# Designed miniproteins, single chains, continued (3), part 108

Each design is a single chain, and the fold is of that chain. pLDDT is the mean over its residues in the fold that is shown.

## One batch from the design tools (miniprotein)

Design m11982
Fold by ESMFold2-Fast:
Structure m11982 (fold): chain A 61 residues (1-61)
Amino acid sequence: MKEKLKEEAEKYTDQAIEALRNGDVETAAKLAVKSLNLYGEAGDDEGIEKAVERIREAAGD
């Protein structure tokens, strides 16, 4: 059931990016941590890398 963890992680990544776009950096950070933890639980190193890149891009580096 690692696929469900990856789906939840992607959802939290999307929510973190939305929070960043709204200027809510604190909420974005909490959602990003949750997303990365879920990818870690799934053993999805590529998912972690992609999530970090997407969040960094949304934050403006």
Scores: mean pLDDT 81

Design m11984
Fold by ESMFold2-Fast:
Structure m11984 (fold): chain A 97 residues (1-97)
Amino acid sequence: SPLERLRAAMDRIAAELKAAGATRVNYALVFDAEGRPVGGIVWAETADGRARVVLLNPQGEVLAEGEGPADEITRRVVEALQKDGLEGAAKALREMA
């Protein structure tokens, strides 16, 4: 199913980030206001208080990546998700970070 492909892609990215030294990795499915899957978010933190965020489309392809201080990256991505009307995704990211 499309959700299985997206979950598999998120699992693969999470494993890659853990192998690269991430101390904590979380991920969440992203849904629009109608409950349709529009992508996924993978969030990873390192010991230095830095984070990497990977945004995926519904096909499990990478749309965007960000890296920087955990608080700054989380704030920027939350703001971007809110501008796109993805409030559920913004809430999930705030809870993961």
Scores: mean pLDDT 81

Design m11985
Fold by ESMFold2-Fast:
Structure m11985 (fold): chain A 104 residues (1-104)
Amino acid sequence: MDELAKKVEEIAKKYGLPEIGKKVADFLRSLKLSPEELDLARAIADMAAYSFGLSEEQRTVLEAALLVSLATGDRETAQKAIEAVKSGNLEEALKLLAEAVDRS
């Protein structure tokens, strides 16, 4: 988890969103998900990256979106974040994840 959170923070800094990145990363570090749920999110992100030709940054934000969705139950925000990732709009995806975290 910490490695994923660190990658999310670095991606957010590249887009000028360090506070949003910290919020999402801190939430990811606080998660009490099972090893099976963590493995499932990683597997789905890997399969999607392969199937849709996603960049490593897109894959990373997608894994974070899946974990936020699993933890919060916010499927609508997850769906919007996934579409933003697929379109290459990582700034929008990170903002959507921060909003989901604020509502949890």
Scores: mean pLDDT 84

Design m11986
Fold by ESMFold2-Fast:
Structure m11986 (fold): chain A 83 residues (1-83)
Amino acid sequence: MEELIEKVAEKIVELDGADRLRPSALERHRQYLEELAKKNGVKTEEEFIELLEKQAQYRIEHGSPEARKAAEELLKFLEEYKK
């Protein structure tokens, strides 16, 4: 679980080039993802991937153009992580 959270946080920072210049950006996203897992009662990496996929799909359907693009890239990353 912790490794998956780390890799997802790194991908989010990568997708936002401005965040890569901030020393706290990676830790901020990691903490956000840890809290997201806790709030949704996630116990396994599989459950966390499903949660992130659902959130990404919601942002693709209802988000801004920027949010949709980032969500599409995150969804592709999660699909590759499962392989």
Scores: mean pLDDT 76

Design m11987
Fold by ESMFold2-Fast:
Parts: sequence; structure tokens; C-alpha cells
Structure m11987 (fold): chain A 73 residues (1-73)
Amino acid sequence: GRSLRISPKELGEAVRELRRERGLSQAEAAELVGSSPASVSNLERGENFGARQERIALQILRLAGISPDELAA
């Protein structure tokens, strides 16, 4: 796995911002990336952070047109 340069809390805040910008609920965002609403909620809170939450965040960023490299740079 690849580590991001931002904290779990900052990553979660970025995901929440992009989800709100797209007008998506946590359940709708979870459906788009093949996850659960609870996983998206944990990610946005910066809780239980690990490779699975990082992968979900990266998928949401890609759907928003933001590359992981741009977020990490």
C-alpha cells in the first residue's frame, strides 16, 4: 500500500467536502465506490483508518476528478 501525506482527519474532511459538492449522501457515495455508509462515515471522521479506508477515499477523489497524487503533493 501507499501512504498519503495528509492525516486521516484531513483526508476525511476532503472526502466530505467533495461528497457535499457532488450533492451525495454518505450512502450514495458508498454505493458508487462499492462500500458501506458506515465505512464512509468512519473515513470522514478519520476513525478506524487503514488501507481499506484509504482505498475508499482514493476512489471518491477519482470520481471527483482529483488524483491521489495531487492531494498528496
Scores: mean pLDDT 69

Design m11988
Fold by ESMFold2-Fast:
Structure m11988 (fold): chain A 73 residues (1-73)
Amino acid sequence: SPREEAERLNREGKRAFEEGDLEKAIELYKRAIEADPDYAGAWLNLGIALKKMGKDEEAKKYVDKAVALAASR
């Protein structure tokens, strides 16, 4: 399902983040969002990774989307 694919990609992204590969983590989180745009966890993790890279304005946009998605479900 789209949700299962998004969860798999999000897990791979978290692994890349833990390994310090922020660029790979961001790519995997973006792919998770593409698989299921309603998966709040992927939006949140993308925002956290972008903030870690110093992209604070972009990060805020993704975190705000994650909060909105989580609040609606």
Scores: mean pLDDT 87

Design m11989
Fold by ESMFold2-Fast:
Structure m11989 (fold): chain A 92 residues (1-92)
Amino acid sequence: SRADLIEELRDFLAEVARQYDVQVRVEGGTLHLTIGGLSTIQAIGYALQLIGFDLDGFEVKVRIEGDTLHVEIGGLSRAEAEAIASAIRAAR
């Protein structure tokens, strides 16, 4: 269901935030993330996992710059985006 997909995305991003330096910003129904402190292999691995969420109907854009993964996740309601951002901030 939609709720299960949001929960899966939330839990994935919260787990990443426990391990790495994650900055999150909400702009309407879009999450903007920077995930720092990654090796090149880790950045590629997380980018591929995030592309999986794009296939589930989210609008995912990723860019790798050095040790940092830049992520944009659209296709959310503002309430869904804020709930995910709150979980990320709480995990840090």
Scores: mean pLDDT 84

Design m11990
Fold by ESMFold2-Fast:
Structure m11990 (fold): chain A 91 residues (1-91)
Amino acid sequence: SVAEARALTARVEALALKLAREGTPLSQAAGYSLANAATRVSGQPLEDAKRALLEEVERVLAAAERVSQIDPEGGAGMRAVAEAVRAEVEA
């Protein structure tokens, strides 16, 4: 339902912003990207919102993998943020 989608996207936005505030610059960028994605899909049906959020998680994970080839710690931080958001979406 749209109400369930709003509840999910609010939780994802809050989590992503919390991780952005607590992280390094790359973790912050990943957190803000995921928070922005949650805001964009808040009006969609639950399954559409979940799918779009998981697509954004996969984009962040792909970016983290590329970053980890040069900056393993920065890449690990980005991946941790994306994995935390994935877990929230799948809960």
Scores: mean pLDDT 86

Design m11991
Fold by ESMFold2-Fast:
Structure m11991 (fold): chain A 60 residues (1-60)
Amino acid sequence: SEAEELARKGIEAARAGDLETATRLFAEAIRTHLAAQGESLPEHVIEALARKEAEEAFRA
């Protein structure tokens, strides 16, 4: 899926040390996933979740 492809790019960016790009890509992945399910979250929640995913991928 598009969300899975965005998440893979996010992991790649995080492993390269680009947390800003990783956070952006994970945020896009989360928005895409939510839209596909007819769901929505406040932008600040999406950004917090994306930052957490980027930091976890960076530490892995």
Scores: mean pLDDT 86

Design m11992
Fold by ESMFold2-Fast:
Structure m11992 (fold): chain A 65 residues (1-65)
Amino acid sequence: ATDEAAERVAQAVADGASPEKIAELLRNAGLSEGTARVVAKALVDLQLTPEQAREVVRNALEFEK
């Protein structure tokens, strides 16, 4: 489900995963390569809280449905 994918990505961000790994998880969750790269960079660069990261990922996945 979209929420499970968002939680998995948020956890990876909290664990300090690389932008490349986060982008891979986002692509596997259903985002396009371009969107996955932009979202992964934002999640790493903005140092979002886990709640904010989860919301960004959920919104991106819902937008690409």
Scores: mean pLDDT 77

Design m11993
Fold by ESMFold2-Fast:
Structure m11993 (fold): chain A 88 residues (1-88)
Amino acid sequence: MEEILALAREETKRILQLPLEKMPEAVYEETLRIIEAAKAAGVPEEEILRIVGTMVLELHVYMILNKVPESLIEAVHEAAEEAIKAGL
């Protein structure tokens, strides 16, 4: 659990350092990686969804505070949802 949370935090920090146009793709890839790592570690699906939801919420707050275009914020949310569908 704690190792998966640490991974999610590190990936969030990495995404925030990327050019804005690369954020949706990175969110998709990193969300899948977090889901796969959590499943391999035996983390329950409900906890995986909570971890991913927390990461997406942190990214959303950051994007709002930094005045990121709404279309890109929507693309990031869609990328996370697609990763959840693919990873679960």
Scores: mean pLDDT 82

Design m11994
Fold by ESMFold2-Fast:
Structure m11994 (fold): chain A 93 residues (1-93)
Amino acid sequence: MVEEAQKLYEEGLKALKEGKYEEALRKFKEAVELLEPLREQYPDLYALTLGALGVAARKAGKYEEAIKYFDEAVVILTEHPNKEVDKELKELA
């Protein structure tokens, strides 16, 4: 399941890059659904995918949905502090 979720995430990123926001939303939603039962094992990937879903929703003009997805991503990262994500964010900042 995680490999399929990663593939869907990559397909979503490609659609997002191509301006196909509705397709990106669908791909990211499918990835989130596959990752939800694995959220304790892969909280960083789950949060990252929720963040990407939020970006796609915002670009599609679905601002309320985007806010919900970003809020969920923040909650997951807060409940499951991921030192790898924290390190990447610190290095980028």
Scores: mean pLDDT 77

Design m11995
Fold by ESMFold2-Fast:
Structure m11995 (fold): chain A 125 residues (1-125)
Amino acid sequence: SALKQAQEHNDRLNQERDDGLRMMTLKLIDKGNELMAEGNKKTAEADDLLKQSSSGDEKESKKKASQLYSEALELYDKAADYYARAADLAAGVPSLKELLEQARENLEQARQNKEQAQKNLKQVQ
């Protein structure tokens, strides 16, 4: 009975630790997702400005699009940092394997979105 009580106590402490790590990992992913959504909004606004520009407004549209792409790059970098931190926190915790994969996939998406925004920025400079 004493060994069983010690095992049940250890199982509870391990579950409480894993629950705390899950909550922290989710908060980091959620913050990354918020920043990704803001970055995506900035790139969409930049793309729309370039599509709607008449020959008379092309210089101002390119200047505004350049600012929006630059802001999106910073947002994607911050999102990537949050996803990397989430992946590091979930790494080696078997109960968090699905969150680890989600954080890694979101990190890769943030990097790809950053590269696309960098290419678009170079085209309007």
Scores: mean pLDDT 90

Design m11996
Fold by ESMFold2-Fast:
Structure m11996 (fold): chain A 94 residues (1-94)
Amino acid sequence: DLMKEVEEAVRELKEAVTRSTEVTSETAKRMKEEDGSDEKTMEAIAEAGYLLAGFSEEEAREKGKEITRRSLERRERLERLRREREEERRRREE
């Protein structure tokens, strides 16, 4: 079934793109003070993933930007919450 083969390929690519984006996000965060282009690096990786899935260049670029934006927003929110909880824990231990 062609449809099932396409669905499996899209699923595998989505998982690969998600993992690549997560790894890149962690690396970019560690180097943020030295590299102001971490966002561009994530976009390029996500775009390449969508291109491999057979999306057009325009679609891959747009999807890459959206995935990157959402990943960065999620990462920033989680880091802020993590810092707040760590500060609260430290104060309680005083």
Scores: mean pLDDT 67

Design m11997
Fold by ESMFold2-Fast:
Structure m11997 (fold): chain A 89 residues (1-89)
Amino acid sequence: MADELLEEFREEVAEMVAAEDVEEAREEGEEAVELARELSELELTREQYLQMLGQAMAILAAALDEEDPELAEVLRETAAEVTRILSES
């Protein structure tokens, strides 16, 4: 289960980063946050936890490279929320 949810999480992160508009990025970001919440309720291995942190850092890196300030803000907020969820688990 955790590996399947982690793969879905990676797919949603990739879709969010590839989004062409703010509305798409927000919807995909909300799905990524929900998956992060589900993953945080599971007994994750250290490696799975680090993969989730890696994805949060990848979102933040994408936000730094984003030329649209509204898209950059959505990415930044999503990375912060995922990091917050992981810190509470």
Scores: mean pLDDT 82

Design m11998
Fold by ESMFold2-Fast:
Structure m11998 (fold): chain A 62 residues (1-62)
Amino acid sequence: MSEEELEREILEALVRMAVSLIRKYAPPEFAERAVAEVERLMAEGRYEEALKVAMEAIRADE
C-alpha cells in the first residue's frame, strides 16, 4: 500500500466520524448542508478539504 492510499483511508475515516458528529449534534438544516458539502468534496477526491469543512461545522455548532 502506498503512503497516499494510507493517508486517504485515514482521512476518509476521520471525515466519516466528523459527519456522524455533525448529524448527531448540529441542527438538522445545518447538518444537511454541511454533510452535502463534505460529500461533494469527498466525491471530488478532496479529502483534506472535506475534513476541514466537517471540523468547521462541528466547531460552529458549539
Scores: mean pLDDT 77

Design m11999
Fold by ESMFold2-Fast:
Structure m11999 (fold): chain A 67 residues (1-67)
Amino acid sequence: KDEVEKAKAEAYKLRAEAKGKIPEEVYNEAVSKILKGEKAEAEGDYESALKYYKEAVKILKEALSKL
């Protein structure tokens, strides 16, 4: 669970940093992954939640690295 909270915090931080700086389509894709992570976490599926939060982090890091 602690790893899920860490990945979620990183995803939220990167989402805030990327807002208005990366293409809206890419930003919306990352947000979609965060929402899937939040849903999985609410259902007690921490493994899927961690996967989705990490996917959002990768999308955001890649997009920010291209700026």
Scores: mean pLDDT 84

Design m12000
Fold by ESMFold2-Fast:
Structure m12000 (fold): chain A 72 residues (1-72)
Amino acid sequence: MSEDDVVAAVEQAVKDAGASPEAVKLAGELARASYAGDAEEARRLGERLRELDPKAADVANQTLRDQADREA
């Protein structure tokens, strides 16, 4: 999968969960950082997303795990 495919999947999953536009944007940024292998930035963005919307953070992290498992 491309970076844009992973980002789109995470943003859509978070949006479908009823998250705010701010949470969707943070989830997309988290997905980009995760795909790029920037673990520090991904952790920082994940913390911000969890602070803003814990449910959106759970959905984003689960979607990222599902994407990673497809590569394994």
Scores: mean pLDDT 81

